# Designs tried in a protein design run: designed miniproteins, single chains, continued (3). Part 102

Each design is a single chain, and the fold is of that chain. pLDDT is the mean over its residues in the fold that is shown.

## One batch from the design tools (miniprotein)

Design m11541
Fold by ESMFold2-Fast:
Structure m11541 (fold): chain A 99 residues (1-99)
Amino acid sequence: SSSLTQQSRDLNNQGILSYNNGDYDSAINYFSQSRVLALQAGDLRLAGVSLLGLGQSLYQQGDYDSAISSYTEARRLGLQAGDQLTVDSADSLIQRTQS
């Protein structure tokens, strides 16, 4: 649905703003909601992008296992969507978190 896609995009943007302000709790909440709405809309690319933001927010809070799980799911959705940028970003973030 186009309205669900727009709501997901707006929530993703709110997540980015919260992340940039260091409000990782709010960022996690916004990115999680964005992912749910993106999946309901069938927008796998947007869901993958939201999961990258979720993972980065979890990483900033020191929740590395949850960050890796979010990046892994983002990678899976990126592959399904043909979104090589999301796949490459997820691979880099996983490698960085594990090193």
Scores: mean pLDDT 92

Design m11542
Fold by ESMFold2-Fast:
Structure m11542 (fold): chain A 101 residues (1-101)
Amino acid sequence: DAAALRDRASELLARAARRGPAASVAVGAYLGRTGLTEEALDEVGRLLEEHEGASGVELAARILREMLERGLLRPEEVPAAVEELAAVAGVDPSVFYEAME
């Protein structure tokens, strides 16, 4: 059901947004690359739960790492993705590189 998948995506994006704009952008990028599937939405939900105590910046960095590990993001795309997330979060890009370690 496409409507149910869109509703779940909206709820997950809202949950990420409460943790900061970088987390919301990272979740949006993940779903944009996977498409709206039950498996992708379940994975995003799991990442949000596993990293409940993390900052929005740390959560966004871990989502980027997951995308890289899954081949959803190529290594050459990492600098541009980090620059976008850092700008959205209002932090230096080095903060994201440290959080990805």
Scores: mean pLDDT 85

Design m11543
Fold by ESMFold2-Fast:
Structure m11543 (fold): chain A 97 residues (1-97)
Amino acid sequence: MKEYAEKARKLAEEVRQTAERLKDIDPVVAQALHDAAGALEKAAEYIENGDFVKASRYLTAASLLLVAGILESTNPQARKAAEELLKKVSELGKEIS
């Protein structure tokens, strides 16, 4: 559905904006968020093309990148922000299933 592609792109933008805010306080989480945003953009392209199998794989990749950032986080605020974004990625994954 076009709505899910738009939702994935908006989420990628939110993740990227969060990465920019966190880059000076937790660079490891910021890099993980930046990489996850790239995976979300690819998921959006696959949703737009009707390839929900590849879209699901890229949403899974985004989740794994966020989990890696959370595990390596040294800043509680950065970790919490990444955890909230992980919840949003998981929710989008459920919606397209």
Scores: mean pLDDT 86

Design m11544
Fold by ESMFold2-Fast:
Structure m11544 (fold): chain A 65 residues (1-65)
Amino acid sequence: METIIKLIEKEYGLSREQIEEAIEYLKKNPDWSDEEKAEWLEKKYGLSREDALGLVKALKAALEE
């Protein structure tokens, strides 16, 4: 998890606090599709759709630990 968080901070320019917030929000919405999760991340953090989809995959990897 820690290594994934640092990679996300570097790649997407998000703080650790924002990443932890995003993880918690995705945990609260497990029924959402990757596309719906990406749309929320786009709106919340100002990411492109492509970056938001990549971030969804990275956050899912963090949640598997």
Scores: mean pLDDT 78

Design m11545
Fold by ESMFold2-Fast:
Structure m11545 (fold): chain A 105 residues (1-105)
Amino acid sequence: MRARARANADGVADTGIEVEAKKGDQVEVTLRAVSGGRLGVAAFLLDENGNYVSAGEPADVERGEEVTLTATVTGPDGKYRIGVVAGNEDGSPGGEVEVLEAKVK
């Protein structure tokens, strides 16, 4: 699975990836940083209606390096859209990531 996502002015990158998950499942997202420098990244989940559900712990990733992010399904069983928040080392929103894998655990 490969999807490239660029953070907008709010630091939000829509991956276009959807998963089917049950309440209490963990969604794991493995991504690579594409933009230069160090990025702070976190995965978040939207429901089928585009409502925010949950976000995982932030992690730092260097350009070209891979990181696995996790977000817990706190909503009901169903379809969830994966997003990533990305920011630069100076705290400004931005960054580009490539999603390598997304799985439900």
Scores: mean pLDDT 80

Design m11546
Fold by ESMFold2-Fast:
Structure m11546 (fold): chain A 111 residues (1-111)
Amino acid sequence: MRSLVLAEASVTMAVIAAVTLGEPEEHVEALNRLGSALARLTEEDEEKARFLAQQAGRAASGDRRDAEEAVKEVERRYSKEVGEALRKAAELAERHPVIRNALIAAGEAAE
């Protein structure tokens, strides 16, 4: 629970950063969808929550192949909607170091 609370806090920081940086509502909504999925899974299925947080960190790592594989795994295990949210989060991480660092921190907190 403690590590997943830190993962959720890290995704929330990514949302705040996206708003502060003036990103379009569509991109902010993608980060909010990722955070909501993580929060729900933290209550319902801790193993799935940890996996989602780990894939968020992986997608933000800067390796395009790792990001694509993380999105595919999330689509396979959860839904196309959560996978698409992760894809948009990874694109934001490429543009904004603060968002990248927040998503990486979420993954690290889960392990």
Scores: mean pLDDT 85

Design m11547
Fold by ESMFold2-Fast:
Structure m11547 (fold): chain A 73 residues (1-73)
Amino acid sequence: LLAEARALIKKGEEAEKQKNYGEAADYYSKASTLYRQLAEQLRSQGRDVQAEGLYALAEHAEKKAKELAAKAA
């Protein structure tokens, strides 16, 4: 999950660099979902500090996806 989320962020960055904002938004959105899933798993295991870090990454990716989706419109 973490490696997959990071790979999606990289693909989003590459798409953004090419001005493919819709595709970039999709990649960031998928990464946000994976970061949230991992954060929830860690939180259920009592790893709250690690979970908070992943929630922050998920929020950042989600915000980026919304900004890029707006540029694609």
Scores: mean pLDDT 83

Design m11548
Fold by ESMFold2-Fast:
Structure m11548 (fold): chain A 113 residues (1-113)
Amino acid sequence: MEEKIKEAKERLDNAKTPLEQAKALYELGKIYYERGEYDKAVELFNKAIELFKQVKGTDEEKAEAYELIAEAYSLLADIYEKRGQPVLAQLYRDAAEAFKKKAEEIKKKLGIE
């Protein structure tokens, strides 16, 4: 578990693109989420989402970014549900579904499912 945190931090330090930085932040956020450290997970997921939205690369990179935004929003929804904030949790679930749909639309356009 500590090795995964070290690897994710090294990936963040060496990140050269918004996509690489966002993926590293998302990986760190998942580790903290799995450890029950929800405040740190929320901070990392929000930073990752902001960077994923800045991805200007290929359609494949944009589809990957949208899928990871959807996953991050789903995990944020789970955290806020556990915190007794069901309205905020639902807003994050709706956001996750919207970004999942955006990723699927790009994949369909590329001829992949």
Scores: mean pLDDT 85

Design m11549
Fold by ESMFold2-Fast:
Structure m11549 (fold): chain A 62 residues (1-62)
Amino acid sequence: GAMEAAREAAIAAAVAAARELQRLHPDETIVTYALVDEDTVVVVRVDGDRVEVEVLSREAFV
């Protein structure tokens, strides 16, 4: 549905942004955050060619 499409779009955008930052800073681990909805945050970590995506509840940040 619309929420699933929004989540996929937010994840894709966060990954693209993190990869671009990694290209500019190749020796650094890049961490980016994106809000999917009021209660969901996506955390993207990029370390070289490794991309890790974690979906967290806002409750984890309180």
Scores: mean pLDDT 75

Design m11550
Fold by ESMFold2-Fast:
Structure m11550 (fold): chain A 93 residues (1-93)
Amino acid sequence: SDVEEAKKLRKEGTELLKKALDESKGKDLLGAIGGAIRGIGDGIEAALQGTPVKELLEEAKKSIEKAKKAKTPVEKAYYAGRGVGYAGAAAGQ
């Protein structure tokens, strides 16, 4: 179901976000937190704009894939946050 897929993507995004924040300790922690907030905000904004569940799930999946490939903790935090935000929005519908 879309809800189960959304929950799985939200869990994957959350684990990537934890990893990004841990990797940013002592250097870019505030940048990583800011990135995560912006990413989550993107998902909330898409839901408020009426984006269909299938498109929210597709964007969550793409964001999680980008988070996995990210070269910096800040970039990883942004895409992980975006994955969480889009997946959370999809799960709420």
Scores: mean pLDDT 85

Design m11551
Fold by ESMFold2-Fast:
Structure m11551 (fold): chain A 89 residues (1-89)
Amino acid sequence: GDEELYKKAEKLLEEAEEALKKGEIEKALKLVDEAINLASQIKDKQKKKKLLEKALELGKKALKMAEKKEDILRAIGNILRAIGELLDL
C-alpha cells in the first residue's frame, strides 16, 4: 500500500538531497525521478503532495547546480512532472 510507497519515495528523496550536497547531480536527478514515479502511484493525496513538493524543491535545486545539458533537461523534466502531478491532486 501507500505507506510502503511513501517510505520508499521519502528515502529516495533523502538520498537525492545527500547526492546534491556532494555535487552528484545526475545521481540526484535519477533518484528524484524514481521518487516521482512512486509518488504517482500513491492514492492518499496528502502523502502524494508532500513527496511531490519535496521532489519539486530538489529538482529546482538540481537545475540551479546543473552544468551539463543532459542534467539541465532531466531537471526541467522532473520539475514539470512534479508540477503536473500536483495540479491533478
Scores: mean pLDDT 90

Design m11552
Fold by ESMFold2-Fast:
Structure m11552 (fold): chain A 106 residues (1-106)
Amino acid sequence: MQVYISKGVSEKQKEVVKKALDLLGIDYEIVEDINDIDPSKTLFGVVTPEDEEARKFLLEKSIPLLLIGGKPNLEEVSTGLAIPVPEDITPQELAELLKALLTSSD
């Protein structure tokens, strides 16, 4: 499975994401280039507010996105796939959020 992490995401925040995935026991590969993403294999993307093109691409492909340190716009909110995440989130808190996101099926 793939996880997109924008180059704009800090090394500290990347480590939080990796630790959260490890807590969930999920096998993953990190993709940092939006053009290298396989939408059928991508669990979610992690972006900053400045990653406008990546945000649009992920939501157009119906891939959930975690927005670090920002608020989703109205179009993103309407998808139900754009999740605001605090910059100071712990690996445990992120793991619980991801568990809810990945198991919330309707």
Scores: mean pLDDT 82

Design m11553
Fold by ESMFold2-Fast:
Structure m11553 (fold): chain A 105 residues (1-105)
Amino acid sequence: SEKEEKLKFVKDVLESARDFALYVIQEATEENKDSNIIRARIFIHSLKNYAIEKYPELKDIFEKFADRVLKEVEEAIENGYSVEEAKARLDKIFDEFLKEVEKKL
């Protein structure tokens, strides 16, 4: 169905953002943290723009999701979160936004 195809697309986008954010957090060092944050911004904003172009009715959700993921990346790097803590926090954001998309479908 159109709803199932749309939900699958959104889930793939949210998963890609989560996985990349976690990768950036894992690879961050004191010396490279600023460049890693920029890298996350470029990737996450590109995914956001791609998703909005495909489903403009979900624009507000995708914008809020991108903002939340990028804030989490910055906080994780600044506070030195463990991979386990960063993953738990990103998984929670993923779950919240997937539920918001499901409600709007």
Scores: mean pLDDT 88

Design m11554
Fold by ESMFold2-Fast:
Structure m11554 (fold): chain A 85 residues (1-85)
Amino acid sequence: SPVEEILRLIKEGEEHYREGERALEEGDLKKAAEHYRKAADHYYKAAKILKDESLKRGIEIPEDVFVLTKKGEEALKKAEELEES
């Protein structure tokens, strides 16, 4: 179901974000950037599915779409900052 896919993407995004933080603590900047990019991708995909499902149902776009988008933006920014190092 779309709900199960959204929840899976959020969980996988959180796991990648945690792995990025761990890699950063270990000094592996390349691995950290790769994990932060994967986290961003998962959060953006979750936000898109949630938005698309909300539109199909004729309901107002939930705040969770904006929360997920912001998490994606924050993860992507971390990846880009590390790639410039």
Scores: mean pLDDT 88

Design m11555
Fold by ESMFold2-Fast:
Structure m11555 (fold): chain A 102 residues (1-102)
Amino acid sequence: SDKEKAEKIGKLLKEAAKKSKEAHDKAKTPMERSLQTAKIQVELIEKLLEIEADKNFIEDQINIAIDGIDALEKVAKTEEQKKEIEKLRKKLEEAKKKVEES
């Protein structure tokens, strides 16, 4: 039902916000903090797809996450950072395909 989906979405958003705070508290650099935020956003998108959340809402979340990845690519300095960013971008492209096929 729409109410059950809304409650599940609310719970996922709250869990993502909590994970982001914990990641920020543990991160030692601005880059580490930003990469952990991007990872949490990707995990949220994957969970939203699993519960069949509203397509337009998922597309909005994907677009926000892609903008974040684009910003990270501009400031990434190490090969390790660049590879992690590329891995996250690939997951977002796969998520976008799944939404478009639904």
Scores: mean pLDDT 85

Design m11556
Fold by ESMFold2-Fast:
Structure m11556 (fold): chain A 81 residues (1-81)
Amino acid sequence: ASKEERAEAAEAALLTLVTRHGIVPSNEQARAIVEAAERGDAEALAEELVKLGVPEDLARRLARAMVAGDTAAAVAEARAV
C-alpha cells in the first residue's frame, strides 16, 4: 500500500471511532496514529490505538487493516470496537 492509502485508512478509522464510539483522540494522538500507519508500523500503530482506549485484540486487527491501506476493512474493524 502507498503512504497515502495508509493515511486515508487511518483517518477514516479514526473518524469512525469518533462518530460511532465517542473515542476522541488528541491532535498529538491522531498524528502519532497516522504517522505510524504511513510507516507501515503495525506494532507501533496498535500501541497508539491501545493508548486511545481501543482493546488490544481489536487494536491489532485495526492496525493491520490500516497498514494494508484497506480503508473499507479499517472502517469495519473500527466499527467493531
Scores: mean pLDDT 86

Design m11557
Fold by ESMFold2-Fast:
Structure m11557 (fold): chain A 79 residues (1-79)
Amino acid sequence: MPVTEKAKERLKKMIDEAEKEAISLAQELNDPETVERIRKLAKEIKEAIDNDDYEKASKLMAEFQRVILELREKLEKKK
């Protein structure tokens, strides 16, 4: 059963905002590998949402949040 278009748009917007934050953090850490990983994860999550693959989207979102938390921790230690 597909989720409503409005719910998909909201989820993708949340991923876009998280991607912007994560890229900013990775750039401050001068970590281009993590920037690329963030972009790839955000793209794959949005593709999974568009394909109604919520199991895959959920797993990828958990990985994405883990990356953001790791970046925040590294940045906190450097400041």
Scores: mean pLDDT 80

Design m11558
Fold by ESMFold2-Fast:
Structure m11558 (fold): chain A 72 residues (1-72)
Amino acid sequence: SSQLQQLADAFEARGRSLGWDPATIAALVEAIKAGDLARLRELLDAIAEREGSESTRAQWDRWLAQVERLVS
């Protein structure tokens, strides 16, 4: 769980730095800490689609793969 905590902390710091809504940050952190891959994927896909950026999507896919490895 320490690796999931590190990942959650990284997302929280990034979200704050980018000025994301606190509720969005909290939802992402909760999904990561719970290892809820389905919810995390939904949240990240929604963010990537909204931003319309391939680099953002690739970045989120990489983070999601890291969570998948830690949950498995």
Scores: mean pLDDT 73

Design m11559
Fold by ESMFold2-Fast:
Structure m11559 (fold): chain A 88 residues (1-88)
Amino acid sequence: MKMKIIIAHDAADQEFLDWVRKQIEKLQTEEGIEIEEIKEILLDPAMAPEELAALKAELLALQKKGIENYDAGKTMTVALFADTRLRG
């Protein structure tokens, strides 16, 4: 299986980011998943709530399309929210 991973974070939770990176490595080494792309999006701590809501909606829409692509036998896309403002 091929996968693209998007990580949206504010760099504040390094333990969570390190854990996420270890899980990605485990998927590659133990599960045999081919990671085509890892994209990290650094979020501005000063972003307005409306901008954060818009970004969350965009990333959820990308993840939904990624699930649809997986069902069609294409590359799956996963969005991971390491910023607590995006997790609600």
Scores: mean pLDDT 71

Design m11560
Fold by ESMFold2-Fast:
Structure m11560 (fold): chain A 80 residues (1-80)
Amino acid sequence: KEEEIEAGLYAVALLRDMGNTELADEVIEKLSKEFGLSKEEIERRVEQAQARLDKLVAEGKYDELAEIHRKAWEVLEKLM
């Protein structure tokens, strides 16, 4: 469950980075309903996920980034 939440948070961060804010908002609604998280909690955790992605890029950890992307898109398919 926590892994699915984290993957969903990364999906929101990635969608916002791509400018797909409508789909990002839809994922936030699904995460809130499915896992009982408040939108405020989700927003705070998305900010943390964005910081993590930025750090991985800066450190050249592209294998970890690829795995995060894969899991994020898998959870997005399940939620949508």
Scores: mean pLDDT 82

Design m11561
Fold by ESMFold2-Fast:
Structure m11561 (fold): chain A 87 residues (1-87)
Amino acid sequence: AKEEKKRKEALEKIKENGELLDAIDLMNQPELPKEKAEELDKLKPKVYAYVLEVLSQLPSEVDKRLAPLYAKKKAQEELEEAKKILE
């Protein structure tokens, strides 16, 4: 029962953090095909919400302009931890 719940939560985290990482990578591309630009536009609100959440957790001493980099790192760490649960 507990293992089943952990696997389900891990799969959901992999999906959510995978989408966030893909969107962040697309935002860093200087030129996008029209189809990829349209996909990114659908994901932008979710990415901005996640960056704002990370920003709220940063200490006052940290340059808040770095929030997107911290968001990417956090999403990568959560994705890797979730993948370990599914092994």
Scores: mean pLDDT 73

Design m11562
Fold by ESMFold2-Fast:
Structure m11562 (fold): chain A 115 residues (1-115)
Amino acid sequence: MATVSMSGPEVVKKGSSLTLTATLTGPEEITAVSWWKQAPGQPKELLIFSGGEVPVLMPERLRGRFSASIDAANKTATLNMTDLELEDSAVYYAQLLLSSLEVVEGPGLQLTVVE
């Protein structure tokens, strides 16, 4: 059974940049990734979809601050975040679409942005 692990800093200063990494373990390949944010008291929102034959899908407000990539050879997907704001404090999730067409989600990673 495929599994996803998450890595990245858990506490960062406002104005900092960071990378969150989702790593796939199993025989399957990553074909697409969607990155999601769940802030306290807010609904879970889609931040970025990347992969397949479609252009990167993301809200325009995040363009220039956030980017996503897939390294198929290393079976990793990354979310790069710059100019972090207090409002970026949330639980982040990666959902990976596999070559089997199964979708797997890693554990949430709690990010706290401080002044």
Scores: mean pLDDT 81

Design m11563
Fold by ESMFold2-Fast:
Structure m11563 (fold): chain A 75 residues (1-75)
Amino acid sequence: DLEHLVELIGVLTELRRALEEGASKSEIDKLLERLKELDEEVYNEILEEIKKGSNNKELIKLIDEKLREAQEKLA
């Protein structure tokens, strides 16, 4: 679904920006809740990295991978 992919890219882009800017945990948690509603599988992958104690740079790498995958499906 094209609309679903566009929304997923939007949320992932916002989450990446929030992590890069060092946004608060509450702001990141709100974006993660939006991601869970759109794509629970992607949400669970990111949540597992957070549970492992991954820093923002490591989380951004995972998000960039998911963004690339979603963008390839749009092309």
Scores: mean pLDDT 84

Design m11564
Fold by ESMFold2-Fast:
Structure m11564 (fold): chain A 76 residues (1-76)
Amino acid sequence: MSPHIYTVTAEFETEEEAQKAIDAVKERVGEDKLLSAKVLKNSDGKYNALIISHDLEVALEAKRVLEELGGEPVLL
C-alpha cells in the first residue's frame, strides 16, 4: 500500500485571508477528510493555505474553494 498524499496550496496576501480560505475548505469538505490544513508564510512575505488529503476528490474540491476565494491554487 502506497500512502499517496495530495497537497493543495494557494497564496494569499494576508494570514487572515489564508486562514479564512482554510476554514471555508473545512466547512465544504469536512475537517475529518483532511490530514492537515494550515497557514504557512512563504519567502515572498505572503501566506499559503496548505491542505493535505488522501482523497483526490477532496483535494480537487479544496482547490475549487481556494480559487473561489481569489487564490491561485496548485495541486501536487
Scores: mean pLDDT 83

Design m11565
Fold by ESMFold2-Fast:
Structure m11565 (fold): chain A 65 residues (1-65)
Amino acid sequence: MLLSPEEALERLAELAERARELEPTDPQKAAQAMELLSRAYEALLAGDRATAQEHIDRAEEVLRE
């Protein structure tokens, strides 16, 4: 299911905070997550919610591993 733009932005903020908290322990994983979140933000600005959702889901996976 596609997130609304508001839900996607909220999710981006949550995941970005988690990536920042992870950076001192695992900077490579944090960088991967931040790159995916950056791509998701670009997709949202372009109006491509499906691509944004895909990148958000992948960032969440990276942060859970």
Scores: mean pLDDT 80

Design m11566
Fold by ESMFold2-Fast:
Structure m11566 (fold): chain A 94 residues (1-94)
Amino acid sequence: SSEAEKLEEARRAAERGFEALIAQAEGTVDGLKATARILGQELADLGFTEEARRAEAEIIAAADRGPEEAKRTAQRWRDRVVARLTAEAERARA
C-alpha cells in the first residue's frame, strides 16, 4: 500500500503539473519553458528522471513551434505519464 500510495501521489502531482503547463500555453514562450522545467524537476524528484528529461525537452522544443504545439505535446505527455503511474499503482496494490 505504501508503494501504491506513493505512485498515486505521483500520478496526482503529474496531473496537476501538466494541467498547469497546459494552462500556461497561452502565455509567454519563456513562461511555458520555465513551467516545463519545474514539472521536469518534480517528475525527476519522484524517480521518473528519464520521462522528466524527455517531457521537458519535447515540450520546450514544441513551445518554440507555437503555443498549440506545446499544448498538444504536454497533453500527450500527461496522458502517457498518468497512464503509466496508474498501471504501476495498480500493480503495487496486487
Scores: mean pLDDT 77

Design m11567
Fold by ESMFold2-Fast:
Structure m11567 (fold): chain A 87 residues (1-87)
Amino acid sequence: SLLDKIASLPPADPKLVERLRELGVPAEHAEPLARIAELFNLDEEETEEFARRFLEHLARGGSFDEAPQLALQVGIDRALELMKSVI
């Protein structure tokens, strides 16, 4: 399962886990979500957007299995916004 694969990753930064909980992420998802955010090298703003999209996804009946795709899309969207400011 995705959770088993995430468990093989290095432990997440405790400060990042706390931030995700402050943003409303359920405690059982906060640690795995933090590991995914670190795997995709998300910054603070990207992590907040990732948490927001994840909560919306869960509210729509989505599963945790799509979390890596959400993290990747946040990174892509942020890169596109930065490129529009330069090009």
Scores: mean pLDDT 80

Design m11568
Fold by ESMFold2-Fast:
Structure m11568 (fold): chain A 73 residues (1-73)
Amino acid sequence: NEKVKKLLEEGIKAIEEKDVDKAVEIAKELLKLGHEELALTIGIAGYLSEHKEELPEQYEEYLKLLKEELEKL
């Protein structure tokens, strides 16, 4: 699904840029498309991007999960 791939690419970029508002917007679009787990993962990773100093291992793990999902598309 080209739209899901594009949204996931934009979500990963937003997370890496600490753009939580954009990450939440992308998560909502994925949720509307029925990709609930992917939407939740982006939402959590977006939150973790602003708490990277406190939770660096969790941030890296969620970002890794998103990049692995992108490779499957």
Scores: mean pLDDT 85

Design m11569
Fold by ESMFold2-Fast:
Structure m11569 (fold): chain A 97 residues (1-97)
Amino acid sequence: MEVEVQAAKNMAKLLELAAKKIEEDKSLKKANEEEKKKLEELIKKIREELERERPYHPEAIEVFEPAFERLVEVVLKKNVSLEEINKKLKEAQEELQ
């Protein structure tokens, strides 16, 4: 396995598990207006970086991007706070150890 593709697969699994944990949890704290703007800016920067990397690592981006967009969809739909997103990412990382 190419190192870049394997790293992308590992990150995709982490993001998919975090998205599932966010979707299943009905008690999550909502983002305020300031947090929502910061999150939207972060999402934009990540998307811009993926487009810059796409010509160099197309297979890795193809694996990573759907998982990232799934996490973005769930987070924005549920208006989840940055604190809760970070908590769910940490829980997913600990589960996938």
Scores: mean pLDDT 84

Design m11570
Fold by ESMFold2-Fast:
Structure m11570 (fold): chain A 70 residues (1-70)
Amino acid sequence: MSPAELIERAAALAARLAAARARAQKQGDTVMSEELDRLLREVEAALRANDAAALERHGQRATELESRLA
């Protein structure tokens, strides 16, 4: 994965997680909002480490958490 692709993927994933966190907060789901906030920090760490595999795993976890909010 190119550095530009990694940055774009991380930015898109961060936007998704921020939206999901806002939704969890609106629903009063403190546990879910804390999990989403933690995952946001993990996405930032993966980007700093240039770790595409970690970013892919975080994307899968984001999809799982988003499905629980639906």
Scores: mean pLDDT 84

Design m11571
Fold by ESMFold2-Fast:
Structure m11571 (fold): chain A 113 residues (1-113)
Amino acid sequence: MSEEEVREELLRAARYIEQLTGEKIDVEKMESVEEALRALADKAIEIFKKDPSKREVVLQLADTLRRIGEKMGKGEELSRLAEKIREAAQKGDVDKAVEYLRELTELAIELLK
């Protein structure tokens, strides 16, 4: 998978978060895909911890990372964590959703060689 394709997926996620929250994340200005991934994860976690009703930000990022994993041949591992995030977020378990999203983000970063 090319860096450009990953950046396009992250830009799509960033625009969705901006639409839902009004807060911008300039992933296209970041030097690395790793920096962009960490920034998106940190922002989604911050928003979700402040307002658990905005679970859509965590779910959208989890789905984005799952799609990136599918293109890298690691879709099964990322899908498992994404499902755990979805279940925790839907049940209002903020701490577990945040824990799983951090695990998913680090796993996605490890796939970026």
Scores: mean pLDDT 78

Design m11572
Fold by ESMFold2-Fast:
Structure m11572 (fold): chain A 85 residues (1-85)
Amino acid sequence: AEAEALLRAVELAARRLEEAGLPEVARRVLELGRRAAEALAAGRVEEAERLDQEILELLEEADKELGLEALGTAQLEAAAELEAA
């Protein structure tokens, strides 16, 4: 079902965001995803499309932050490796 597929995708995205250190963004994505799935189940396609767009915008902004976080994490891991040597 479309609503189930959306929720699964949103849950996976939220898990990635939380693991990357963006728990507030993860929470917001989950909230919007639940609302979008509810709108889809109710046949409110226009509302679901608007919510999907809002989720995509949040994920795009989070990807920019994830890029910075990933660089920071890689640098910390490299520093730990150097200190262990």
Scores: mean pLDDT 70

Design m11573
Fold by ESMFold2-Fast:
Structure m11573 (fold): chain A 91 residues (1-91)
Amino acid sequence: GVKSLLEQAKKQIEEAIENIKKGDKLGAEISLGVAQIVVGVLKLFEPELSEKLDQVSDQISKALENLQKGDYDSAIEQLEKALKIIDELLS
């Protein structure tokens, strides 16, 4: 259900943060791509969550841009913000 998909998105973002910390840019990009797909699916079926899910998607997009620029610290900060929003949705 919705909670399971939110937990999947959270896991992918946490994996992306770990990959960034290891310097694995490609691994981080793959995990964030999966997270974006999960968030997109949630937005299609749960329009009541769309505002918060748009905020999650925006933070992931900003993190991907900073990864491309080599700004790993800013990318991690943005992903931590995405995780906070997901945790609010899980409560």
Scores: mean pLDDT 90

